Designed miniproteins, single chains. Designs and how they scored, part 81

Each design is a single chain, and the fold is of that chain. pLDDT is the mean over its residues in the fold that is shown.

## One batch from the design tools (miniprotein)

Design m2818
Fold by ESMFold2-Fast:
Structure m2818 (fold): chain A 81 residues (1-81)
Amino acid sequence: SEGPIIERLNKKITYSADKEGNVTIELKEEAPEEIKEQVKKIEEAQKKGDKKALAEELSKLILLLGELSEEIAEELKKEKE
């Protein structure tokens, strides 16, 4: 579902997993610096093949995306007619 929250989120970061469980992250220009730092850590873990670090950094990204999604939802509610 491509709701307003997802549309806004996609301007900051796109997160997807393929059928094999490989994660693709596209960092956009509007991404918060905290998200950028977290994505960098994930990229480093992927390059090293460090499965434990990858899982930990992905867990942190999920929390940050949850917070960002809530912020976007609040913004949209305030802008409602």
Scores: mean pLDDT 75

Design m2819
Fold by ESMFold2-Fast:
Structure m2819 (fold): chain A 60 residues (1-60)
Amino acid sequence: MSGEEVFLREFGRLLRGEGAAKAPDLTGIETWSREELLKIPPFSELTDEELDALFAWLDR
């Protein structure tokens, strides 16, 4: 799965309220550390492989 596909899937879950009580401000997400992203459901449920793909996509 590409990092873009991981992001769109998890962002869709956030918009539906499946990971958080309200959607967080994702402005500057490309500057976030792996540790910071893992604190936010549903991103906290990502596998190491999905996290690696997501960060490879964000590091552009």
Scores: mean pLDDT 63

Design m2820
Fold by ESMFold2-Fast:
Structure m2820 (fold): chain A 89 residues (1-89)
Amino acid sequence: SEAIREARIAQLLEQLKLPDTPRIRALADVMLEYVENELSPEQVAERLRKLGLTELADRVLALVDLPPSEQERRIVALLIEEMRRLAAG
């Protein structure tokens, strides 16, 4: 449900100590959908391009041939890094 998704995003941002801004929220949503197997790496890249994060999308696609567990760990790390970069200014 929409309410559960919003609560999960808010909890994630609080745990990571990130500000609740529209762009950081959008990245948190992409990360949660990816971890829940709702998005493939290619779909993550398309969502990132829609957010204007073309270089990050290319970095995600470079990981598509990795084993699933290593791929997930590295994509999640890239998304968290970008959220922290946006929070820092």
Scores: mean pLDDT 88

Design m2821
Fold by ESMFold2-Fast:
Structure m2821 (fold): chain A 62 residues (1-62)
Amino acid sequence: MKARVVVEVDDFEKVAAQIEALGGRVLRKLSDNVLEVEVPADKAGQLATLPGVKKILRVELV
């Protein structure tokens, strides 16, 4: 199972690299500070603890 997450970030490049390291991917950049990403559902909780993530705006299991 995967999670689609919308996150607010202050460092796009750092957060994108960390998401790829978790086995996820960046689906789209919604604005300079907001990303839509896909990660393994069991790792979605780790997104809130990543350096450069300011807050989680939305989570959906897919």
Scores: mean pLDDT 81

Design m2822
Fold by ESMFold2-Fast:
Structure m2822 (fold): chain A 95 residues (1-95)
Amino acid sequence: DLYEKLRRLIRERIEEVRRRLAEAEKENGEPGAAALYYELMTENDDVDDPLQRILSLIIRRTVEGESEEEIIERVERLMKKENISPEEFIKALTR
C-alpha cells in the first residue's frame, strides 16, 4: 500500500529529526539544537516549491512537539491541496 509506505517514511523522518535534535542538545545545549534546526530548515529553502514547503513543515512541526499523527494529517491535507501524488512525495522523501 503506497499510503502505508508514505506514512512510514514520514514517521522515519520525524524520528530522525527528533534524534538529531536530542543529540545536538545533549552535546551543545539549546544553542546546538537551534543551530541544527536552522541547518535542517535551510535544506528545504525553496519556499516556492510546494513539495519543499511540506518537507519543511515536517521539520518545523516536529521541533514544535506536534504528534506524528497530527503531522501526517497536515502532510496528507497539503498534498491533496497542492495535487502532489503519494509517489511524487515518496520520491522526494527517499532522495
Scores: mean pLDDT 74

Design m2823
Fold by ESMFold2-Fast:
Structure m2823 (fold): chain A 89 residues (1-89)
Amino acid sequence: NAYEEIFKKAKEELEKEVKRINDKYGPVYGVLIKDGTEELAKRVAELKKKENPDVKGAVYVAIKSSDTEEQALEKVRKAAEEMEKKLRA
């Protein structure tokens, strides 16, 4: 299933970006949801932050069945970039 392969690649990319950000700035969560809204992904990230107040933020992404591999990976990279901008401010 092409969508499952795309989701797996997006998850691996998100895990790499989260590790890179954690090593540089300190603890952030990675949140990736399948066929959800960006609002749902954001809400999951907010709930995780409430459970651990030491967490500085979250990189959250929603992947759709309509996304290509390129679009899914771009969503992950963009979310990581936005998190880094917040951590550098």
Scores: mean pLDDT 80

Design m2824
Fold by ESMFold2-Fast:
Structure m2824 (fold): chain A 65 residues (1-65)
Amino acid sequence: SLETKAASLYTAASINRAGADFNEKLSEKNPEFKKYAERDREAARELEEKYKETERKLEEEKRRE
């Protein structure tokens, strides 16, 4: 269902945001982790956009009730 899809995307985005924050903190001691932080942050942005799109579709379906 779209509700399940939205929940999964939201959770995935949250995990990637947490990963980005964690790697950003690690980059203070090891600069190599900065690239992992950027990768995780980009993944989170893409997942957030998919979540917003899925939420819009879910809202459209609810309006047809």
Scores: mean pLDDT 84

Design m2825
Fold by ESMFold2-Fast:
Structure m2825 (fold): chain A 81 residues (1-81)
Amino acid sequence: SELEELARRAVEAARRGDYEALREALARLLELGHGMSPEDAEAAARTLVARVRAVEAAEGHEAAVALTERIMAGLVAEARG
């Protein structure tokens, strides 16, 4: 599934601390899975990346990766109904 591949890329990006790659994967998943416009998907992706970065700063890298996994799982599940 393209949505599952995007979720995998997002989690791998978070593991590398590559917030730009995380933003791109999130925005694409929101466009394809949730029918968001490119503008809305980008805004939502930036907000989610900011939350992941805040968790990394406060609670460390493993907590940030775990949050990314939960976000991606939720977004994929919602997209499937």
Scores: mean pLDDT 88

Design m2826
Fold by ESMFold2-Fast:
Structure m2826 (fold): chain A 61 residues (1-61)
Amino acid sequence: MTREEALRLAREAIEKAKKGELTYDEGVQVAQRLFDAAARGEITREEALRYAKEIFDALHK
């Protein structure tokens, strides 16, 4: 995916998690896709880690 697509995916997942519209399993799948994007150099590893944490923080209230 492109950097723009990866960042959009992360933001949409965080928004859905905050609304209770994202399951834990879906959050894991999004996190995996972000780490795959980082492995391809589309985003940084640091960005993938940060967005994954934001997704799971939004899921754990």
Scores: mean pLDDT 84

Design m2827
Fold by ESMFold2-Fast:
Structure m2827 (fold): chain A 110 residues (1-110)
Amino acid sequence: MEELEEKLKEAEEKNDKKGQAELLYELGELYFEKGDYEKALEYYKEALKLAEEIEDNKLMQKITLKLGEVYYKLGDYELAEFYAKSVVDGSDDEELREKGKKLLEKIKEK
């Protein structure tokens, strides 16, 4: 965690928006793994904003899928479905589309 926070500061000092977005995504994943879904949401939303600014469509879709997974864990199945469908319909990456479809199947069970 401290190492990721130090790397984030370096990326901010260098105005490396792509590095910042990727590091914020990694922080989001770390908090998601710890079960701190509220903090994971904060980091993923910051990462998504930066990915949108630099127009990195693949990174945007990766983050969008994680937002769907977080909302699913929080019990917000409507938002989880919205983000999962966005990845299935908007991504040209077959692995991301498949993960989005699997999330949609989990939501249907609720």
Scores: mean pLDDT 85

Design m2828
Fold by ESMFold2-Fast:
Structure m2828 (fold): chain A 117 residues (1-117)
Amino acid sequence: MAKEALELGEKAYELGLEKLKEGNLADGAAGLSGAGGAFTAAGLLLMREGGDASFATGLAIRGIGEAETGRLLLEKLGVEAGKDVVGTARAGAEASTDEEVKELALQGARLAEEALG
């Protein structure tokens, strides 16, 4: 459901920012990449549910932006990120050392993959 994807995205984003404030770029990148996948999924699911098209588009754009930020952080760490929001969230999860962040990034990737395919 769009609501669950949105809530997961907010949690992944908040935890990612917390890790960045601690100087943990790998777990920060994973959190932002996971948020990217989740927000992208939330936007796509909201469109399928007949929700507000403007809000759904904004969520998808936010998802792409968060995934791109995560990709750039992974690149700075020498980690090869994926080609899209799904691949980037998976790359973030593989780079993470924190189990909670890893689980959020994997859930974000899964939600985006299910919403896209």
Scores: mean pLDDT 87

Design m2829
Fold by ESMFold2-Fast:
Structure m2829 (fold): chain A 90 residues (1-90)
Amino acid sequence: PSKEEVAREAIEALRFAKELVEQGKLELAAEAAEQIADLLYRSSDILGEPGFRKAADYARRAARYAKQGDGEKALEELEKGIELLEETLK
């Protein structure tokens, strides 16, 4: 897969995780964010894109906050990850 394909897939999945947080489904949002973090972390090494590792860190923090019941902080971290990935598409 290309860097652009991975970035688009991850953005869509992070947006889905945001929807789960907005619906109060924090445990499902945490699981989704963890899966996307794993994808981005692996793809960073394979595709040589350091931005993916940083986006993975945002997704991991979002999952941690969601597990703690802090939906507001989870949304903040998910938004940072999306913004960073959108920069890789420019």
Scores: mean pLDDT 86

Design m2830
Fold by ESMFold2-Fast:
Structure m2830 (fold): chain A 95 residues (1-95)
Amino acid sequence: SQEKVDELLKRAEESLRQIREDYTALKAALASGDGKTAAIHMVRLLAHQVELEVALRQLKKYNAPDEVIKRAEELLAEGQRILDEAVADMKAWQA
């Protein structure tokens, strides 16, 4: 089961990497006045945050070590912080 735990943590880390890349692309789109492209990256951000939530849920089901669960929770919290920032940026741009 260690291989499954390692795979799930790697998926969570990859999801956060994708969230960061999508947020960078979203900010670039807003800077260029391209609200449609920004909205597409917002949808991708939401999808990757859901993947992170699923990975954490699976880690808990597999009784992963507390340190691994804590790491996945930290990744999820950082993803949520970025998502909240993206929502604020979108609202500010539309104002």
Scores: mean pLDDT 91

Design m2831
Fold by ESMFold2-Fast:
Structure m2831 (fold): chain A 66 residues (1-66)
Amino acid sequence: SEEEYERVIELVDRLGAALAMGDTKTAERIYAELRELVGEEKADRIVQAIRDGNYEEVRKLLEEIK
């Protein structure tokens, strides 16, 4: 749980950086890992929140994984 939570935070940070740089290929690879850990619905919500710059929603979604 703790290790899974840390991995998810790492992936979210890397995904945010890839999206900010327009690195779609890297973003897709990170998204695939995120989906495996949290499921498609939650991964899609996290990606959308990052794209919207809604980091409060990102934080809330991450707290649900703890």
Scores: mean pLDDT 82

Design m2832
Fold by ESMFold2-Fast:
Structure m2832 (fold): chain A 87 residues (1-87)
Amino acid sequence: SFEELVEKTREFASTLPEEHRERILEFVEMYEEAVKKGLSEEKIKELENLLSRVEAAAWFESQDPERYGESYRRTVEEAERRMREIL
């Protein structure tokens, strides 16, 4: 459910450094806004996929920032741009 996804994502974010946590929470807010606006199931699913990608990128970067820093930055930038287009 929407509530379960939000709870799971917030819980995951709480295990990450503050900067990563804040960024993920921004994306969660965009997702919640999309659900509140009654966007189509297709758009909601796309936002869920983007959240999942950001979560994965944040986790890898938190483990090895030298290796994954650039990938994380690109993933966040692309996700933010796409989410704003959907909203």
Scores: mean pLDDT 86

Design m2833
Fold by ESMFold2-Fast:
Structure m2833 (fold): chain A 88 residues (1-88)
Amino acid sequence: MEIDLEPAPDASLLDGEVSEAMAIMMKENFLPETDPKIIDLYIRAGREYKAAGDLERAREAYEKGLEIAKKSNDEESIKRIEEELSKL
């Protein structure tokens, strides 16, 4: 039975924006751009945007994580991100 419960987009979007902002800040100021923590933050941002129903922002976050994973030759992260993109 379908429960007509809309997610709270404001809260989920804020969480996604915070995760993405942290990834950008760490990439620019604290960590090398190939650090796995930055990839994880972009994956989290994508999941949070997806939970909010913002599929466009979710795709953008996953694509940014994918670019970093490709630069670091992290095949496990690449496969994981491609799987998440396929589920969108």
Scores: mean pLDDT 71

Design m2834
Fold by ESMFold2-Fast:
Structure m2834 (fold): chain A 102 residues (1-102)
Amino acid sequence: DALERARAEIRRLRDEAIAVTDDRARVEELARRAAEIARELDPEGTEARVRRLMEELGVEREQAEVMLGAGELMRVAAEEVLATGNAEEQADARAMLAALDA
């Protein structure tokens, strides 16, 4: 399944981002890769999200794509916590997913 493969790749990018958290440039590179994966799965929806970030926050396209990619890394982390975490962690993960969808 293409979606399962894409999610596995975003999980790998998330794990790398956690390992290099102090390296801002590297984290931004990993976020850009996550945004590229999202665009491959849903080009039209991803473009609409990038445009909305640019219009609502007044940021340039490059920054909007980094923000979208960071959101995808956070989404995968929250979804994994829903599968493996305790009740408190699952509640926090659900709140994060709701915020990312807003």
Scores: mean pLDDT 79

Design m2835
Fold by ESMFold2-Fast:
Formats: structure tokens, C-alpha cells, sequence
Structure m2835 (fold): chain A 73 residues (1-73)
């Protein structure tokens, strides 16, 4: 993949992560968490137990979105 294609795949994953987290965290906080994770930052200490469980499910959705986008590119 080119850097542009890698960025597109990462953007697809971040979008899926935000959409999965927004119902639990709210849109603004979901965007912040998705951006920090995309930058390789740890976020678990900012989340309670239920929010971490939601993040684990959201990460699964994000991984599926990245794989689908990579297959498309």
C-alpha cells in the first residue's frame, strides 16, 4: 500500500470506531478517542470498565473496516 492508501484504510477504521463508540461515549468523545488510538496513544485509563468493553467491541468493527478498505484498494 502507498502512504495515501494506508491513510485511507486508517481513516475507514477510525470512522467505524467513532460510529461504534458514539452511542456509549457521545460523538465528541468518540472522535477524540478514535484520533488518539490512531496516533498510537493509550486511552484505557480515561475509560471506565463499561466504556473499555465498548471500546473492545468497537476495535473489532474498526479492524473489519480496515480489512475491507485494504481489500478494496
Amino acid sequence: LTPAQEEEAAAAGARALREALAPVLGEERAEAIAERLRNGEAVEEELDEAERAALERALGAALAAVRAKVAEL
Scores: mean pLDDT 76

Design m2836
Fold by ESMFold2-Fast:
Parts: sequence; C-alpha cells; structure tokens
Structure m2836 (fold): chain A 93 residues (1-93)
Amino acid sequence: SQIQQLQQQAESLLQQAEQALRRGDVPQALQLLSQALDLAEQLYRMGDTDGARALARRVLELAQRLLRIAPREQIPQAIGLILRAIGLILDTE
C-alpha cells in the first residue's frame, strides 16, 4: 500500500539521520529529520494516525539528541523540528 511505502521511506530517512548524528553531521541530520517528519505529517493526513505518531516520536528523540550537539547556528532549526514533532504527537493522541 502507499501507506506502507511511505512508512518504509520514513524508516530509511530515520536510519540515515541516526548515521548522520553519529558522524556529527548536524546539517544532514536536520534535513533528513525534516523529511521524515514531512512523511509523518502526510501519513497523518492519509489517516495513519498510529504510524504518524510513532514516526513523530522517533523524530523528537533524534532532534533532542541533535540539539545537544548542534552548533549555535543550527539550534533554531533543531528547536523548530522538536516543536513540529510535539505538535504532531499531540494531534495524534
């Protein structure tokens, strides 16, 4: 199904984001997490509330880890991702 394909794509992006974080590549991790969250928002619009919430929770965890290592220049973007993820989690409960 299209939902399963989007879930698999988001999973791949999250794995790539985790690897980017392990390397300290904050800009790449930010981009990948933003893309994963966009897919989570799309899943929510398609009615996959549980899938959207699960992805948003994982984006939140990784964005919080990213915030701890982020240079000052990337802090606003990391905070933006955290707020977006929290918003989607609250919308899906």
Scores: mean pLDDT 90

Design m2837
Fold by ESMFold2-Fast:
Structure m2837 (fold): chain A 77 residues (1-77)
Amino acid sequence: SMEEQLKLFNEILAEAQKVAGETYEIKEANNGVISDEQKEETFKRLEELRERAKELPEELYEKFQKMIDEFKAWVES
């Protein structure tokens, strides 16, 4: 159902926001620097969420992919 799809999207989004918040705190605490090991862990967690998001309708999956790609670009900056 659409309700189940929106629930899944919100659950995946909430988990992605948690990963983003944790990564933001690490980067801020280290004066804008994040270790390669922390980047790899963050990227792995985001890619696991991307795999789960494949169960979503294409429109929601594309929105999620864009958010993840933008966040990954921010981590590398």
Scores: mean pLDDT 84

Design m2838
Fold by ESMFold2-Fast:
Structure m2838 (fold): chain A 93 residues (1-93)
Amino acid sequence: ALAEAAAERVLAAGRRAAAELRALGDDESADAVLALAEELARAILAGDFRKAVSLITALGILGAALSVEGRDESAAAVNALAREAAAALDEVE
């Protein structure tokens, strides 16, 4: 089903982003994006689209914060996840 496919896509993207962040030595952001991706996948599967949008917004805020700190490579990984998650959610809506 579309919701299961979207949830799987978000989890796969979250795992890729976390791996990139760990390669950059950013374990804190890696843990944060995995937690957000897992919660977002659960929200998609539950049909809780308001929560899903809120979680994508949280990813965007994290990316912006990392960019302000000069952690541009970490910010790029988080922003790529946010964009892929938004695209996955649009396919379910």
Scores: mean pLDDT 87

Design m2839
Fold by ESMFold2-Fast:
Structure m2839 (fold): chain A 81 residues (1-81)
Amino acid sequence: KEEIRKKAEEFLERGDVESAAGLYEVLGENMPNVILEPKPPLPPEEVREAYEEARELGVPFSDEEIEERLEAIEKLYEKEK
């Protein structure tokens, strides 16, 4: 539980609000209302690695859920080019 919260906080600090929100939902906690400076989304490769680590910690993400989130992030990443 604490490890998952740490992952969510890390995503939030890096400006990946969407990934952080998903992890807070798994915890059953509300995401902190934080005003973040505009940041480009994380590269999909880094997000994939973090989600795979979260799964090893017991988060019940399916491969399909991870792929869906990565697809959304990749589209945002493409827009920032």
Scores: mean pLDDT 65

Design m2840
Fold by ESMFold2-Fast:
Order: C-alpha cells, then sequence, then structure tokens
Structure m2840 (fold): chain A 70 residues (1-70)
C-alpha cells in the first residue's frame, strides 16, 4: 500500500538531508552539494507520487556518493 512507499520516500529524503549537512560542514565542492540539494528539492516537489520521489532521491544520492568517493 501507499504507506510503505511514503515511509521509504521519507527515510530516503531524511538520509539525503543528513548527507547534505555533512557535505556542507566538510566544505565539499559546490557542484557536489548542488547535486544532492537539487535531488532533495525534486523529491519533495513530487510529494503526490512517493514512488517517483523515491526514485529521484535514489538517483541524486547515487550521483552524490559517486562524486564524494569518500
Amino acid sequence: MQEKEERIRETMIKNAKSFLKYAEEKGMPKEVIELLRDGIKKAEDNKDNPQEATLIIQDALGAFMKAFQA
């Protein structure tokens, strides 16, 4: 049911915001920060479709983690 998809979306956005805060505190390049920030915004803007929002945030997190390579 929709509740599972909403919980996954919420968890993914929360995790992404934690990574964003970490990247900002570490002074990572603006391009890396913008990748994650844009992904979070797009996922939040897609509230009407939790599954689509989850895919958006997963892609953003993947791109961020690849760019971070910590």
Scores: mean pLDDT 75

Design m2841
Fold by ESMFold2-Fast:
Structure m2841 (fold): chain A 92 residues (1-92)
Amino acid sequence: DIEALAEETAAAVRAALEPALGAEAAEALAEAVRATLLTLGYEYGTPLETVREFGRLAVEGARALGAGRREEAARLFGEADELAKKAYEEGK
């Protein structure tokens, strides 16, 4: 489940960012998102619902950024970052 979610999320992020950032940068950012979801699920023991919510925020942020909506993208990525920080603290 987590592997499938991570792969689908990475693919969506890559597709959203490629037109704005180019293929290389989009692939690198998509891989970073994939790695983060796997870390949250496997290393921090984060509940699947929370991992899915992080993925949803990352995809929405990427789509906003790809569409040139930078303020919305910053807000969504900020929400994703706060979820990841909370998951890290709770995983200790």
Scores: mean pLDDT 84

Design m2842
Fold by ESMFold2-Fast:
Structure m2842 (fold): chain A 70 residues (1-70)
Amino acid sequence: MELEALKKEAEEAEKEMKELLKKAGEYEGLAVTSSPEQREKYLAKAAELYARMNELDERAKELREKAEEL
C-alpha cells in the first residue's frame, strides 16, 4: 500500500476522532447541568463516543505503523 494512502486514512481517522471528542465533551457538559438520571445517560453517551474514538485510534496507529515500516 502506498505511503500517502496510509497517511490519508490515518488523517481521516484522526479528524473523526476530533469530531467525536468534541461531541463527547458536549454530552459531558450536559451531564453536569442535568438531573442525576439524565447525567448517567449523558455520561453513557459520552463513553460510547470515547469507545468509537478508541477504535479509530487503533486503526490510525496501525496505518501509521505500516507507513513507518516502509
Scores: mean pLDDT 80

Design m2843
Fold by ESMFold2-Fast:
Structure m2843 (fold): chain A 100 residues (1-100)
Amino acid sequence: MTVVEITATVVDPVIMGLRVSEAAEKAEELGAEVEVRVEESGLEGRGPKAGEVLEQAAPGERAVVTIRAETREKAERSAEIVKRALEGAGATDIEVEVRE
């Protein structure tokens, strides 16, 4: 099982929450599991609506998106979808870490 962790700074909580939920739904369709956590509050969401917890985040807080998949290819493809969603939502300081 491959784990990809994407961290980003929240700029627009509502747009980021919507875009990350859309990305999580697509990743789940590819067979990945998605979890979203806000570091400062400890709020966590999982599955196709995992991004909804970001709507409760404050600008400047750190979001952590954890993607788990059976293969590296599925994990990296799902991570690319999530990363593009974060970039499209205007998130900053986006970092990607792959763990096997």
Scores: mean pLDDT 86

Design m2844
Fold by ESMFold2-Fast:
Structure m2844 (fold): chain A 69 residues (1-69)
Amino acid sequence: TEELERLVAETKAKLDAAKSVEEARAILDKALAELAKLAPRTPHEELSRAETEVSVAAGEKIAALKAEE
């Protein structure tokens, strides 16, 4: 859905701007909570893809931030 795509895009933008591992984790947690609210009306395949996309983006950002330390 457009709302799902918007949430993923906004989450990726917030992750790009994150300055610490703690910020990146908080952004991921909030994104997953918002996705959970959309779950009852979202096709499983779309929800699963969105969860994977935000989790991968967060993991990559966290790894990059840890490498900079």
Scores: mean pLDDT 82

Design m2845
Fold by ESMFold2-Fast:
Structure m2845 (fold): chain A 87 residues (1-87)
Amino acid sequence: KALEYGILGGIYYDQKDYEKAAEYFDKAGEEYEKEGDNVMAGFYYIQAAHAYKKAGDIKKAIEKYKRAAELIPDRREEIEKLIKEIE
C-alpha cells in the first residue's frame, strides 16, 4: 500500500539512509498517483526530492519537485522556489 511505502521512507530518513528514504517516498508517490490521489502523490514526491537532495542526487531531487508541481498546481510557486535553491 502507498502509506506503507511512506512509513518506510520516513524510517529510513530518520536513520539518515537518504537513498533508501528517497526510493520508498518515490514508491509511495507512484502508488498514490496510480490511485488518482494527486495531492498525496505530490507530497510524497516532495519528500522523495528532499531525500534525494540529502543523498546528493540533485538531478533526481529537481525531477521529483517538478513532478510534484505538476500534480499539486496550488503549491507550484512554493515548489519552484525549492528547485531554484538547489540548482
Scores: mean pLDDT 86

Design m2846
Fold by ESMFold2-Fast:
Structure m2846 (fold): chain A 108 residues (1-108)
Amino acid sequence: MITKEDILRVVELLKKENFSEAAIGIAALVMLYLKKSNNLTLQTAFLIAASVFGVDVTRVSIEVIKLEKKYPNVSVETLEKAVRAALSKDDPEEGYKAAMKILEEAMK
């Protein structure tokens, strides 16, 4: 399961990476997973953490819309696998690449 600690790590990643495309992509995947799983508690935790750390999530929100349009029928299970792959790597670019590979393979 994705935890509150995972959410904090993602918010810290956005700030540390100065909103790199990979960090934004990972955050968008996490937010899409939370939205599709109807996890309002962790969605609220993300917004509170972003507010506390002074992180503007507008770019993340735009990327969520793009991902939802590109993968409209993606399952919650596939999104969880993608999120876990993204968060398993120390390098955000490698993490995002691993996550996107999972989504592409599920697009059959």
Scores: mean pLDDT 80

Design m2847
Fold by ESMFold2-Fast:
Structure m2847 (fold): chain A 96 residues (1-96)
Amino acid sequence: GMEEADVFGEALTAAVNADAERLEYLAKHHDRSTVEAAIALAVMLTPLTPEQVRKLAEAAYRIFGEEAIPFLRKVAEKSLDPEQRKLMLEAIEELE
């Protein structure tokens, strides 16, 4: 619905900016799966700094717990940028 699209748009903006607090808020008060999709698209399709990649991995771990690890690995494998894939895999190792 339109409400889900609005939440997705806000979540995608938060994910691109590595706004961990906003992502956690949206996951808690709206739809966790929409936040998951937004994080996935930001990591797969958007150029991110090393700091943004780390903050997104940490935010995903706080939102999804241990389930964030297999999720982020799948997202890293689908990343179009080899360097961003490497940064995400390094961030995942720091969570384990």
Scores: mean pLDDT 82

Design m2848
Fold by ESMFold2-Fast:
Structure m2848 (fold): chain A 86 residues (1-86)
Amino acid sequence: SKKILEKAREIAEKFLEEAIERLDARFPGELTEEQREVSAYTALVLEKATVIALAEYLGVPVKEETSAEEETELLKRWVEKLEKER
């Protein structure tokens, strides 16, 4: 289970980078860099908790609420790796 948490942290860091990029595309010039980072980080913390719970029980990602298919693919890939690593 701790191995799952570590993997979730690694993925959360990647999601942070992507979330910031997506946020910039969505609200160009509307938010400061700090505001974008705070918003992205908050979203990722919540998503990470959900991902950890699902990965531990079902190995199924919960990223449907996000629009980007790339985000869903990234989440799906790490969940698959966690199952194979076990």
Scores: mean pLDDT 56

Design m2849
Fold by ESMFold2-Fast:
Structure m2849 (fold): chain A 66 residues (1-66)
Amino acid sequence: MPRRVNDGRELRPGDVVRLVIDYLGVKKGTIGVVTHVGGRWSVTVEFEDGTVRTVHPSLLEVIGRR
């Protein structure tokens, strides 16, 4: 089931996520994969357009696992 998280440490590399808002040139609804968890406040995601961004986990909705 899709879920939101507020702590990056609840995410793992390989989690499939979706942006819930437009952020730094990546549009709302863009799907990506978590590549690195930097801590409570930061998660690195590689988006389907090839863009890599470090984001706050509250901007992400988890939709599955790779």
Scores: mean pLDDT 80

Design m2850
Fold by ESMFold2-Fast:
Structure m2850 (fold): chain A 87 residues (1-87)
Amino acid sequence: ERKKKDMESVLKAVEEFIEELKKEKDEETLEKIKKIVEEGLKNKDYDGALDKLNELLKEKGQVLNYSSLTEEEKKKLLERVLEYLKK
């Protein structure tokens, strides 16, 4: 239950960041996020993908706290982010 809540909170933060980028029409950063997530899933480098996402969020004054997530939860999070980006 606790780990599930942590995954949902990280997902919410990423989704809110994506919505903000859509409002700003920052298509370049949206494309970067999509490539990071797709590459992380393809290469099974979930930590690398989340680190790159966190760097983008830090540039906008936001931080992802994903240290409590398991590898399986990180994979599911990235899959849900990719689905959200595709709508």
Scores: mean pLDDT 78

Design m2851
Fold by ESMFold2-Fast:
Structure m2851 (fold): chain A 68 residues (1-68)
Amino acid sequence: KLEEARARLAEIAPEVDLSNLTLEQQTEFGRAVLAGDVDRAAEIIVKSGGATPEQARALAEAAYHAVR
């Protein structure tokens, strides 16, 4: 589930290092994705420093569809 989403995110933007996310940020990202709040999920990724806003938005949308 989380491994599947992470693997898919790595395929979309392999240059994005998701290990930059703290445990708290990973939890908030998961909650935002499950709530359908892709804008919130994208903001969390951008704040982690691992992606541009465009990459973060694409990753959040992909994660939302991957976990539904």
Scores: mean pLDDT 68

